Designed miniproteins, single chains, continued (4). Designs and how they scored, part 21

Each design is a single chain, and the fold is of that chain. pLDDT is the mean over its residues in the fold that is shown.

## One batch from the design tools (miniprotein)

Design m12697
Fold by ESMFold2-Fast:
Structure m12697 (fold): chain A 87 residues (1-87)
Amino acid sequence: MKKYSKEELEAELEVAMAQIKAGVLKTTNPEEYKKKVEEVRPKVEEAARKAGLTDPTVIDLAIDMVVSGMPLEEAIRLAALTYEARR
């Protein structure tokens, strides 16, 4: 969409905060970050596929959210909202 709604802005903020947490882990403990990404990636990809999400950037966002400690279902929902707001 050309203009963000309040709910879309709140979703973007939540996603940004999760990306920051994942980025800190990636910088301070890259081995642990990589291990967590490898462990959660198949689960996130399967859930994303079931939700109709095929954009690699959306999948990467969901992976970072799960790595940051967010539940899988919440991460997929927020990633979908962020994707729909842009397309």
Scores: mean pLDDT 76

Design m12698
Fold by ESMFold2-Fast:
Structure m12698 (fold): chain A 86 residues (1-86)
Amino acid sequence: MQPSLVEQLRAKARAVDPDLLAISFETDDDGRPVVRLYFAPGTPQEARDAAKAAVREVLTQHFAELGLPAPRVEVKEASDALIAAA
């Protein structure tokens, strides 16, 4: 995916929860795009759910305009390795 979309999604999610550490664009075993949101350990579930919903809304609109299926959105807890790399 293009960096412009990544930055838009990051800005949208961080407007809801500033503890968002990373957004990853990946493909699953079926070749389908998946967007993963990584949060600091201890981030409240309601904040993670709100950020996920905000990101999903942006993706749904963007991909609908392209005539493509929207990618899945998953919430993940950041590992110590990911936190150290940030």
Scores: mean pLDDT 70

Design m12699
Fold by ESMFold2-Fast:
Structure m12699 (fold): chain A 56 residues (1-56)
Amino acid sequence: SREKRREKINKAKRYFALNPETKKSNREIAEELGVSQGTVSYARRMFEEGKVAVDE
């Protein structure tokens, strides 16, 4: 469902907000958070795009 997918994405986004300089792979983060690697990859891309958007 969309809600479950959104919650998983938000968990991954929160992880990157708390650990912005993490060197862990998408696989390691996915295992720690209990989400798919695709979810972590998507959240990482959104987080990186968010940083660029702040730099006007």
Scores: mean pLDDT 73

Design m12700
Fold by ESMFold2-Fast:
Structure m12700 (fold): chain A 57 residues (1-57)
Amino acid sequence: GSKEILDAVNAAKELARAGLTVEQAVAEIRKRFKDASPEAIKAAELTAELLHVRRRL
């Protein structure tokens, strides 16, 4: 549900701020949220990618 997606996105933000790559952040999200939907994983990946792009600006 929406809370599951939000929790995954918030974890992705924290992992990206800690300096993890997009791939490392997604792997950690998969470990923390073993039952995460594909939608939650995709939202987390997009969040990490967005933060990575903003760091380049």
Scores: mean pLDDT 78

Design m12701
Fold by ESMFold2-Fast:
Structure m12701 (fold): chain A 96 residues (1-96)
Amino acid sequence: MKEKLIEEAIKLINEAMDLLSKEAQTADVDTQAELTFLIIQLYLAKEAAEKGDFESAIETVESAIKRVKEYTGLSPEVRQKIIELLEKAKELLKEA
């Protein structure tokens, strides 16, 4: 059960990273820099989760959620989807 929760959380983080990567491809330079930072942050959260460091993974995901909520350069639809994916990933990591 715990292994499946971790795998699902990682899948959701990967989906959020994919959405950020797609948005970065058509964004201006300033937006690309912000989205690249978010992708790196989520990559670190994924690495922590894969190593069993759920506390660091949860904290990093929470920081990413806050940053996405404060950043207006994303379309509202994509921003909301990323927030939903990361909130779900966070809850799965807490149950793991």
Scores: mean pLDDT 83

Design m12702
Fold by ESMFold2-Fast:
Structure m12702 (fold): chain A 80 residues (1-80)
Amino acid sequence: SPRQEAILLTASLSAQVMAADVAMRLNDPRDRLEQLAERIEQTMAELKEFMATNELSDEVKKDVDTELELGERVLEEMRA
């Protein structure tokens, strides 16, 4: 269902954000941080497109918006 797909995609983005936080704390090389940032940007774009093409409940939309906000924040922290 669209609801299930949205939840799974949001969970995937959440895992990527967590991986980025860990990589930053471990002082991973810049090239690895850039690869993680590109993956986060791609997943965020996919999630935004999914929301644009599917009608989701307000609760699911709120959860997605919250995760997108966290994704944007971590991208800003990773960029020089």
Scores: mean pLDDT 86

Design m12703
Fold by ESMFold2-Fast:
Structure m12703 (fold): chain A 62 residues (1-62)
Amino acid sequence: MIDEAIEILREAGLEDIAETVRKAHELGVDPVEVLRNAARQAEAAGHTDVAEKLRELIEKLE
């Protein structure tokens, strides 16, 4: 799940967001919170499609 999110972000060119997700996951932050934050940042960057994919991953974790 988290690895899938990182790949989605990297393929979209959102390397900074992908790196933030990776580090937060290493620190044991709740995956749902990590992905919600990443989706918000992707949407703010104009990547609504990426944000939607990340939200789908969140639904599968809850």
Scores: mean pLDDT 82

Design m12704
Fold by ESMFold2-Fast:
Structure m12704 (fold): chain A 68 residues (1-68)
Amino acid sequence: DPDVELARKIADEVVKIIKELRENGESPEEAAQKASDFLNKHREEVSKLSEEAKRLLFEYVNDKAAAL
């Protein structure tokens, strides 16, 4: 499923951004802002994902954001 594959790649990049910023001592607010900026750059791609792929992506992002 190419939509699920794309969602996974986007989710992996969001995780990478959050982890790298937090490991470097960046604030939770700055890490969340950078993750949000990345998602906004990909908003058209995200909007075209299947409902299942969108659910997987946003559940993943919400779980990581809640941990901040």
Scores: mean pLDDT 75

Design m12705
Fold by ESMFold2-Fast:
Structure m12705 (fold): chain A 78 residues (1-78)
Amino acid sequence: DLETRLAQLEAEMAQIDAEIAKVRAEGRKTFKELMKKVKEDPSYKEEFKAKWDEIQAKLAELEARRQSLIDELNRLRS
């Protein structure tokens, strides 16, 4: 049913929003820790880049999944 699918999409979007918030919070913590390491020893720049890229990739996957749900929601409402 349309109503059931809309409720499922809203629930899935809420879950993804919560996961994005968690990843962003962990990303802020990791950024602070890595920035401190790079300031003390510039050789940590590559580790910083690798870990930051991992966080950005995870966020991109979650944002893409969120967008897919928005696209489906718009299709169902149209």
Scores: mean pLDDT 83

Design m12706
Fold by ESMFold2-Fast:
Structure m12706 (fold): chain A 95 residues (1-95)
Amino acid sequence: STLEKLKEAIEKEDYALMYEFVKRVEQAKKEGIELEPEILELAEKAKELLEKKGITEEEVREIALEKALALAEREGVVSREEARAEWERRLARER
């Protein structure tokens, strides 16, 4: 499942998903979790593609945020306008 999702993300140039997967693999290595060689190879390939395309962490965060907002809007959970209004209300309450 995870392996197939990563292959599809690379094929479709889903940079946000590729970046998330690379970070998860790096975190797993840092925690001493043993990963399958094929997962390590695909994570390295994804990392190289991101570097070759010049995709920055900031650009990935923007892509991920837009996807999350679009999904929330489609699911009727929250609109972009409502999310911003709630954030502003919380800041006003703290100050």
Scores: mean pLDDT 70

Design m12707
Fold by ESMFold2-Fast:
Structure m12707 (fold): chain A 118 residues (1-118)
Amino acid sequence: SIKEETIELIEKLLKLVEEYLAEAEADPSVPQHIIEILKSAILLLKAVLKLVEKNDNEEFLEKLKEILEETLSELEANRGDWEAIARTLLDFSGKVTQLLKEFGLEDELLEIASQLPV
């Protein structure tokens, strides 16, 4: 189903961003702002995963899947380029925020995010 495919993409993207965070934290040359962007992206992905598990809106899921596929492809292409990775994740955050506004899901995401460990 579109929901199962979307969940799989979120899990793949989350794993890649967590791997990038581990690499960035191990490298003293990586600026702190990039580490903060990676951490923010992980929190957003975890909140979006919980939102998707509760959501059956096929149009929302299809649009989200497109954003996730594009983001995953860009992150894989820019492996080792921390500034490009950071730009890709900031763009991802913007696209997800706009999509949530379009479908009236901002409040639900904020409620989910408030329940996640910080």
Scores: mean pLDDT 89

Design m12708
Fold by ESMFold2-Fast:
Structure m12708 (fold): chain A 77 residues (1-77)
Amino acid sequence: MEEKIRELVELFKELQDLPFDERAKKVIEHAKELGIDPRAALAMLGAYLAGFDEETVIRIGLEIQRDGVDKVVELVE
């Protein structure tokens, strides 16, 4: 799972020139192919765009994939 989440972060770099809506659509598409929850993928994209480092983005994705969206909100406050 961690390797697949890292692959999503590489896709974020590839898609940097696209508008958010197109980027989010492609990220959701690829996340589903990798077996990643689309909500985890979108939270990762949001953190990446907010300027969080790659390891933090990966951690957010892993936490949502494991514990669900509500747990990540508690961790970033």
Scores: mean pLDDT 75

Design m12709
Fold by ESMFold2-Fast:
Structure m12709 (fold): chain A 103 residues (1-103)
Amino acid sequence: MKFELELEQVGSFVHMIAALAKLNPNLTLEDVQSIINTLQSLLKRVEELLEEAKKDPSTPQEVIDKLEELKKLIQKAIAALQANASDSQKVLAIIKELAEKVS
């Protein structure tokens, strides 16, 4: 279904971010800010998909629930990254947790 493919695409992109971050364990503040900016763009896309899903009466509630959960996970990750931007180990742990929960 349309929204399931979009959810899979967002998940794949989060996994790509996690894989790239793992290759650089000494993330700079600039690297972390770039990741935050990327996640903010993904959050905007998820919010747009959620609004489209809610406007379509044929959309299953399960799809809406999954989009709402994904929105909350990305919001939590952004907040945690902003709070821990100078701690590369915590940043990597936050990104890994987001990727695992999106899987």
Scores: mean pLDDT 81

Design m12710
Fold by ESMFold2-Fast:
Structure m12710 (fold): chain A 79 residues (1-79)
Amino acid sequence: DAGLTVPLEEAKKLKEKMYELPEEEKEKKIKLGEETLEILEELEELIDRRMPDSPEKKKLLEELKRLKEEVKKYIEKVE
């Protein structure tokens, strides 16, 4: 593993925390979503730089793109 497992797991945990917060805690939800997006953007850059072109790289980039889109859509709904 190119050191990607821990940040990806942390991003997923932040996303889960965002979903678990009550509807009235909009500011906290947005903050957690923004933190999640920052981690995912850093991971995307690391994957592009460290991983050779492979099926594994493609799948990981697709997962990151999906996670980023899900978080962005959720933030838009909360705003």
Scores: mean pLDDT 78

Design m12711
Fold by ESMFold2-Fast:
Structure m12711 (fold): chain A 73 residues (1-73)
Amino acid sequence: MSGEELFKKYLAGMFSIGGPSGIFPDLSDLGKRFSKEEILEMIRNGIPGTNFPSFEGKLSDEELEELAEFLMK
């Protein structure tokens, strides 16, 4: 599954369910602020205080990397 497909499946649905009041970090510039390894760690552990969930044990290492690469764009 591509990073875009993973984002749509796991994150975009939560945005729609949570409505415009859902607490999400600004994902538009992650690749400018963080390295790929830091973004990958954020995906594995989630982001505290936001609706961004932990994916550790839910996605394979390959799927985690695909999602991290998508978020870097």
Scores: mean pLDDT 66

Design m12712
Fold by ESMFold2-Fast:
Structure m12712 (fold): chain A 68 residues (1-68)
Amino acid sequence: SMEEIKQQTLKEVKEAVDKALKAGLSETDIESLVSQIIADQAQKHQMSREEVMEVMKEAQKYIEERLK
């Protein structure tokens, strides 16, 4: 289901953010990485604009919480 795809995408985003932070990547590089993951999943699964926006919102919230 699309709900499972969104949840899996968010899991991959969170794992990638945590790994990138441990590796010392810049905020800009982390944002680029996250955008790439979401774009790839959106293309593969034909996610709607609304579904992409929901995933992006959750991803941005996670990044903000980790960078504080």
Scores: mean pLDDT 85

Design m12713
Fold by ESMFold2-Fast:
Structure m12713 (fold): chain A 69 residues (1-69)
Amino acid sequence: MTLNIQPLGLLGTGGDRFVALEAVDLDTGKRGALLVDLDTGSARMFYDDGSSSSGQLTDESLAAAKALA
């Protein structure tokens, strides 16, 4: 699955590779926390409703996540 995510802010980092971001899923409008592997662009979104999605970030979403790291 492809994740089209807008980062809103940095929540934390796990070394140089992993970041946690507050984010909005642009395809669903759902908000939550996004965990990103910056090396692969693989991510998991934890939505405020308790659901989650896993997938590959779009190139634009990954570039935005890297800029905040």
Scores: mean pLDDT 82

Design m12714
Fold by ESMFold2-Fast:
Structure m12714 (fold): chain A 85 residues (1-85)
Amino acid sequence: SAAEAAALAARIRELAAEAVRLRETDPERARELFREAAELLLDYNAARGTPEELAAARAKIPQIVEEAMNMSPEELAEALALLEE
């Protein structure tokens, strides 16, 4: 539903924003939050993606987490903005 999709998108943004704040002071907690955000993003896409697309996305979660840990604040802001579209 639209309400469920909006709630998941909001939660993904909240988790990613919290992870960004913790990257320098608690990198392990930041990784956990980015992983949780990535898993929720897969849930958000489950009704919109094929099983093949979802499997490919799942396999990329560890890479996405490490990329997010090393992204500039500008790159992360741009990625988070995509969730509002």
Scores: mean pLDDT 75

Design m12715
Fold by ESMFold2-Fast:
Structure m12715 (fold): chain A 80 residues (1-80)
Amino acid sequence: SSEIEELKELGKIVEEQVKKWGEANNLSKEDIEKLIKLVKEKIEEVIELLEKTGNIEEATKKWQEMQEEVQKEMDELVKK
C-alpha cells in the first residue's frame, strides 16, 4: 500500500539523517552502523504491524515512539 511505501521512504530518510548526524558528531563507523541497523529493524517492525493490522494510526504512533528511542540512543552516544 502507499502507507507502507511512505514508511519505507521515511525509513531511508532516517537512515541517511542518522549517518550524516553520526559523521558530524565524530561517531565511529561501527557506532553509525549499529544505529543504522537499529533503524532498519524498527522500520521493519512498524511495516509488519501495518501489514498485519491495517491500522495506519497505530503504525504511525509506533513509528514515532521508535524514532524517539533512536534519538535517545544517539544523544547518549554523543555525550561520551
Scores: mean pLDDT 79

Design m12716
Fold by ESMFold2-Fast:
Structure m12716 (fold): chain A 94 residues (1-94)
Amino acid sequence: SEEVRRLVRRALQAADRLRFLIEKGADPETVLAEVDELQRLIDELIAAGAPKSELETLLQRVRELRTLARKHGLPDEVIARLDAIEQRLEAALA
Protein backbone atom coordinates (compact mmCIF):
# COMPACT_ATOMS: atom_id res chain seq x y z
CA SER A 1 0.00 0.00 0.00
CA GLU A 2 0.97 3.69 -0.32
CA GLU A 3 0.99 3.98 3.50
CA VAL A 4 3.32 0.95 3.87
CA ARG A 5 5.68 2.37 1.18
CA ARG A 6 5.84 5.72 3.04
CA LEU A 7 6.49 3.98 6.39
CA VAL A 8 9.28 1.82 4.84
CA ARG A 9 10.94 4.94 3.35
CA ARG A 10 10.70 6.77 6.71
CA ALA A 11 12.09 3.75 8.62
CA LEU A 12 15.05 3.43 6.21
CA GLN A 13 15.69 7.18 6.51
CA ALA A 14 15.60 6.87 10.33
CA ALA A 15 18.09 3.96 10.15
CA ASP A 16 20.41 5.99 7.87
CA ARG A 17 20.15 9.01 10.19
CA LEU A 18 20.90 6.78 13.19
CA ARG A 19 24.02 5.41 11.44
CA PHE A 20 25.18 9.00 10.76
CA LEU A 21 24.60 10.02 14.40
CA ILE A 22 26.54 7.01 15.76
CA GLU A 23 29.46 7.51 13.33
CA LYS A 24 29.77 11.24 14.16
CA GLY A 25 29.78 10.53 17.93
CA ALA A 26 26.43 12.13 18.79
CA ASP A 27 25.28 12.25 22.44
CA PRO A 28 23.57 9.06 23.69
CA GLU A 29 20.35 11.03 24.33
CA THR A 30 20.23 12.12 20.66
CA VAL A 31 20.91 8.53 19.55
CA LEU A 32 18.16 7.18 21.87
CA ALA A 33 15.63 9.67 20.43
CA GLU A 34 16.37 8.37 16.90
CA VAL A 35 16.20 4.72 18.14
CA ASP A 36 12.75 5.54 19.61
CA GLU A 37 11.62 6.96 16.22
CA LEU A 38 12.93 3.84 14.39
CA GLN A 39 11.14 1.58 16.93
CA ARG A 40 7.87 3.51 16.44
CA LEU A 41 8.08 3.23 12.63
CA ILE A 42 8.90 -0.51 12.79
CA ASP A 43 5.94 -1.12 15.17
CA GLU A 44 3.66 0.76 12.72
CA LEU A 45 5.01 -1.34 9.80
CA ILE A 46 4.40 -4.61 11.68
CA ALA A 47 0.86 -3.48 12.64
CA ALA A 48 0.20 -2.50 8.98
CA GLY A 49 1.24 -5.98 7.78
CA ALA A 50 4.33 -4.86 5.86
CA PRO A 51 5.81 -7.49 3.45
CA LYS A 52 8.37 -9.87 4.99
CA SER A 53 11.01 -8.66 2.47
CA GLU A 54 10.75 -5.09 3.86
CA LEU A 55 10.95 -6.33 7.48
CA GLU A 56 13.99 -8.49 6.54
CA THR A 57 15.72 -5.40 5.07
CA LEU A 58 15.03 -3.47 8.30
CA LEU A 59 16.26 -6.41 10.42
CA GLN A 60 19.60 -6.35 8.53
CA ARG A 61 19.89 -2.55 9.06
CA VAL A 62 19.14 -2.88 12.81
CA ARG A 63 21.75 -5.67 13.18
CA GLU A 64 24.33 -3.45 11.43
CA LEU A 65 23.38 -0.49 13.69
CA ARG A 66 23.77 -2.66 16.82
CA THR A 67 27.26 -3.75 15.71
CA LEU A 68 28.17 -0.12 14.92
CA ALA A 69 26.85 1.11 18.31
CA ARG A 70 29.01 -1.47 20.14
CA LYS A 71 32.07 -0.51 18.03
CA HIS A 72 31.56 3.17 18.98
CA GLY A 73 31.20 2.36 22.70
CA LEU A 74 27.61 3.55 23.14
CA PRO A 75 25.94 2.86 26.53
CA ASP A 76 24.28 -0.48 27.32
CA GLU A 77 20.86 1.28 27.19
CA VAL A 78 21.34 2.04 23.46
CA ILE A 79 22.48 -1.55 22.74
CA ALA A 80 19.51 -2.95 24.74
CA ARG A 81 17.02 -0.78 22.79
CA LEU A 82 18.49 -1.92 19.45
CA ASP A 83 18.40 -5.57 20.67
CA ALA A 84 14.69 -5.09 21.54
CA ILE A 85 13.96 -3.81 17.99
CA GLU A 86 15.87 -6.80 16.53
CA GLN A 87 13.84 -9.26 18.67
CA ARG A 88 10.58 -7.50 17.65
CA LEU A 89 11.44 -7.90 13.95
CA GLU A 90 12.57 -11.54 14.39
CA ALA A 91 9.24 -12.32 16.14
CA ALA A 92 7.28 -10.64 13.29
CA LEU A 93 9.21 -12.73 10.72
CA ALA A 94 8.78 -16.08 12.58
Scores: mean pLDDT 90

Design m12717
Fold by ESMFold2-Fast:
Structure m12717 (fold): chain A 70 residues (1-70)
Amino acid sequence: MSKEELIKEEKEKLAQVIDSYRDQLSGEEVLRLLTEGTKFLEELAKKGASQKEIRDASEEYIKELEEKLS
């Protein structure tokens, strides 16, 4: 799997998590959270992060988001 494919997969996971909280979020907040999360992972990949580091960072980001929205 390429880093590009991994980021796409992680973005889909993030979008699914954000969608589960859609009733609590405005459209602007949904777009902001998805954009920030995607950019964070893309910047990590650009800095040479491994696929494991990108996955771990995505998991941590999602967990923090769930803690804030729960």
Scores: mean pLDDT 80

Design m12718
Fold by ESMFold2-Fast:
Structure m12718 (fold): chain A 70 residues (1-70)
Amino acid sequence: MTVRIVDGKGNEYVFRDVSEEVAELLKEIGRASQEGASLEELLELAQKVLSLTDDPEVKQALLRLLEEER
């Protein structure tokens, strides 16, 4: 499925052709970022996503989101 999330800084991320499980985790990452979650919490969620998919586009988008939290 396609999922769209927004981080705590208002940046939008679009993920295509992800499973339902990956989509739910990505939505949780976006919401956690908006709620001011720590980088550590976001990294834990990102690791769960990476355990379910090796899509390089997903990895690059997550790295960009995590970089924005620094």
Scores: mean pLDDT 79

Design m12719
Fold by ESMFold2-Fast:
Structure m12719 (fold): chain A 90 residues (1-90)
Amino acid sequence: VEELRERFFEAAYELQRAGLELLGVGSDELARRGAEEAVESTIELARAGRVDALEAALAALVEAAKEYPELQELAERTREAALALAEAVT
């Protein structure tokens, strides 16, 4: 579980960093905070049996990222890592 948690944090952090850099914002602290919140929310949703809600949120994230080629691959990696973590904690 710890390995999957780290993998998701890294993917979410990279996505947050790339998104903020695209907007001209260089805040590592915001990117790290966003990644931490994503990990905690994913674990809470999975444990509450709300995997459908998690899948919907991740699908929306991937769809939004399609407007930004730089974010598309990172969004897909984040989705895959989040779902792997959710499966491991249920």
Scores: mean pLDDT 81

Design m12720
Fold by ESMFold2-Fast:
Structure m12720 (fold): chain A 94 residues (1-94)
Amino acid sequence: KSVSELVAEATAFLKKLEAEYKAGKISIEEFVERVVEYARRLIEEESDLETVEKILLLAVTRTSAFADSQGDKEAAKRVLERGEELMKEYLERL
């Protein structure tokens, strides 16, 4: 897939999670967990560093901003910390 296709997929995925959260179907903790799982799959499937960095940053920063906007500063911090851990894991495998 192209970088633009992956950006579109990540954006659609995040919008779906936001809609499910607003509908009361998932907690903010489950939202964060699903984003972390998405990012883990990304680092397992993609070998291009620039693509991984771009999509991981998009997913993590948007989720953090959303959690903060909902008043959950702990979840906002947690997703940033988990994103940092995943990037380190990815770099160790290069």
Scores: mean pLDDT 83

Design m12721
Fold by ESMFold2-Fast:
Structure m12721 (fold): chain A 57 residues (1-57)
Amino acid sequence: AMETRKINLSEYRDGEEVRSRTYTVTVEKPTSAEENPQYSQQVTDQIRKQLEEERRR
């Protein structure tokens, strides 16, 4: 199953908030009821990909 999450990230520089953004990530949730570390990895990878895409714009 696929799951969509909204994550708020704030960027700080010299102790001051210079930027705040909301990212929408879509990851495939494991079908198992057990916690899967691969799921957390997918979320992290999606966030990194969106951050890299933002830097290019």
Scores: mean pLDDT 64

Design m12722
Fold by ESMFold2-Fast:
Structure m12722 (fold): chain A 75 residues (1-75)
Amino acid sequence: YEEGLKRLEELTRKAIEAAEKGDVQAAIDYHRELRSLALELLNKVKNDPELYKKAQEHIDRLLDEVEEALRKALA
């Protein structure tokens, strides 16, 4: 689980960096990978309500950051 969170944070950073440098395709690809990994991580912790809630809140923040960076890059 902790390894999954670290991987999500890495993908978030890569997506934002790609968007900031104007590599929109790379940013979209990282965002897609981030969403896929997020769903897998949530599915793995679905039987632990406390971990699920924490994972959901953390993932929502990361996705919001990437989507904001993509919106600015596409503007």
Scores: mean pLDDT 80

Design m12723
Fold by ESMFold2-Fast:
Structure m12723 (fold): chain A 71 residues (1-71)
Amino acid sequence: ATPEQVERAIREAADADGTVPVSTLLDILTRHIGEERAREIVSSLPVDEDGTVDADTAIRKAAEFLRRNGI
């Protein structure tokens, strides 16, 4: 999977407020990079009290993780 494919999937899943439920984000990341790596990314994200994450923050963290791990 490419960072661009991950970004598109996250943006498509985002609400009008620009947030994504953690469960939805984990599912998207698991499909593209596998469950183990998806869990690492999600565990590093600031989760709101509603169980959501800012889409721009999720995209940035995913891109950073992919770059660091040569994916």
Scores: mean pLDDT 80

Design m12724
Fold by ESMFold2-Fast:
Structure m12724 (fold): chain A 61 residues (1-61)
Amino acid sequence: MKQQIRDMAATLLAAGYSPEVVKDGAITAGISRGVPKEEAEKIAQEAVDEVLAGKVKPPPP
């Protein structure tokens, strides 16, 4: 659940999308996986921040 949102954010950032687009995509993915939108927003923001800080590795290109 949270890990899948992080993986989605890492994948999109590795593909060259902007952090804003990635956050929107992660929120949508979280909601589709049954996460409430408020929690999805918080998790997406945290996931994007962690990927940019290098705490979550993106998948290979």
Scores: mean pLDDT 72

Design m12725
Fold by ESMFold2-Fast:
Structure m12725 (fold): chain A 75 residues (1-75)
Amino acid sequence: KTIFVEMPDGSVEEYVINNIEEAIGLLLRLMGIALDQGKSFELVDVATGRVIRTVEEILALPDGAVLRLVLHPLK
């Protein structure tokens, strides 16, 4: 399945997620982006407003799901 991620700059990245390894790869990629900016991140399902926190939740998303990458300052 294909998952789209809206980046903070307004660009959209496409990810093919079919297994646990690919879902972990997505989370590590987004964590790297947030850490590079000295921030934490949150993924929000654009359709529902639900926060996506786990590999299991990513695998449960429908094909064509759109997530928003939200960056938060570290406390």
Scores: mean pLDDT 77

Design m12726
Fold by ESMFold2-Fast:
Structure m12726 (fold): chain A 85 residues (1-85)
Amino acid sequence: MEELIEKVREAMDILLEASKDLDDVTRGVLEIQMAVALLAVRKGDYKGAAELLRNTAERVLSTGDPRLVPAAEALIKTAEELEKA
């Protein structure tokens, strides 16, 4: 459990760092989505958390910003680990 929470936090940090030059509204939406994913993991809803991380990755990739690609990849990798738990 703690290890999965830490992996979600690491993915959040990568996303927030990559998103620091985005507008406040977009950054705020991403922060809320990541907070909800972290809450889901804490509640043991690993499938719900994984789905939210995948949806967040899809959303950031849809922006077309190549700077967000590594963050999206980190989110997808973390979602795969949650799906195996």
Scores: mean pLDDT 79

Design m12727
Fold by ESMFold2-Fast:
Structure m12727 (fold): chain A 102 residues (1-102)
Amino acid sequence: SYWEKLKATIAKAKALAEQIRAATTDPRIRELADQFLKKLEEAEKNPALAAYYMQQAGGLALQIAREALERESPEVAELSSQLVSLSSQGQSAVLRARRAEK
């Protein structure tokens, strides 16, 4: 269930990151989205390090949101807020699953 939940969250986050890449004309935001997608792929490939990669993805999502807000991209800012939420869900799923048994 933990891995299934993480994979579902990653799939949603990938789709949203792709929407951000399509909506933005800002090369920095596109670069950050590419880095974000790479971290999600690494989390999927390396379950033992998934928490580490999801934490890095969360940081990138926050930076995307900040950059979008600063450059007055309301569409991208809204999508970025959703990306931050999904990234937090992914981080929570990994960390809670790892600590569920205590």
Scores: mean pLDDT 80

Design m12728
Fold by ESMFold2-Fast:
Structure m12728 (fold): chain A 74 residues (1-74)
Amino acid sequence: SAEEELNKERQKLLAEKQEEAEKIVKEVAAELGIDIDKATGEQVDTIYEKIKPKALELQKELEKKVKELEEKAK
């Protein structure tokens, strides 16, 4: 059904954006010299603050792509 195809496309986009988010976390941690597995709460907060603008950009891209999929499904 059209609803099943739309849900499949949404799941694919979510998986893709999850992988992008994980890559950003790893790259930012590496740039800051922080070992994620051993990070203190303060180091995690620092990573979060650096990621915040990139996370907002990913969120906007996801929302735009989901909206485009919904419009195409009409």
Scores: mean pLDDT 76

Design m12729
Fold by ESMFold2-Fast:
Structure m12729 (fold): chain A 110 residues (1-110)
Amino acid sequence: SPVQERLLRILDELESDPRAAPFAYDPDTSLLPNYLKSVPNWVSLAKIRELIKEGKINSFEEFLELLEQMLAQWERLLPADAPVVADLRALYERARRQLEEEERLLKELS
């Protein structure tokens, strides 16, 4: 769908940002078992890509909700002043602005 194509483009741009590296993949459960037990259904950029490709998210709102879930999981595990949390908030705000612009453009093409 046009929405799926636009979501994948936004995700590709987020993944290309060097600040996104800690969020790119699910943590290795064998290395961090206690950490992962506190966060069921971990959200990474790879997981978001999987959900888009499987057709399980079909809207800009659902994409933003997954990014918000990703931010919330890191905020629960780290202090609010952690650099990685600040980076993730910046990535979230960038993605939110891009999604708002893409939704506007999609409405103009309808």
Scores: mean pLDDT 78

Design m12730
Fold by ESMFold2-Fast:
Structure m12730 (fold): chain A 70 residues (1-70)
Amino acid sequence: SIDSIRQEIRQTDSLISSLDTRISRLRDEAARTGDKRLVIDRDSTDTLRTMLEWNRKVLLRRLREEEERL
């Protein structure tokens, strides 16, 4: 249903927001310490964020298609 898709988008947005906070913290810590492991962790987190952004676009397309059927 449209409501289910909207709820899934809200959940995805929440996860992206959480990852943005983590990326920011890892970036600051890596800049402070020079620890290459933190750079790798940030890059891995960026990859996950990119995949969630792609999933969000798929959900938005599905929402549009369902709304156009009403």
Scores: mean pLDDT 85

Design m12731
Fold by ESMFold2-Fast:
Structure m12731 (fold): chain A 86 residues (1-86)
Amino acid sequence: SLELTQRLAATLLEQLRLAAEGRLEEAVEGMVAATEAALAELGRTLDEAERARLEEAVRALVEEAAANPELVARIEEELARYRAEL
């Protein structure tokens, strides 16, 4: 649902802030857990290979956010703009 997507987006953004602060492992663990929880609400469970691919993708995103704190700030601005337009 839209509400589930909005909750997930807010949680993922919070984890990206942790990455920008240099808390990379916490950000990876938080994003993987939040994504798995959202998928479970949709009736989907990841197998081991799917979970490994998710962790790899999340780690790459977290590392990019940590290397580019300005990217996290731009994402925050874009989400705030979306919320203001609703």
Scores: mean pLDDT 76

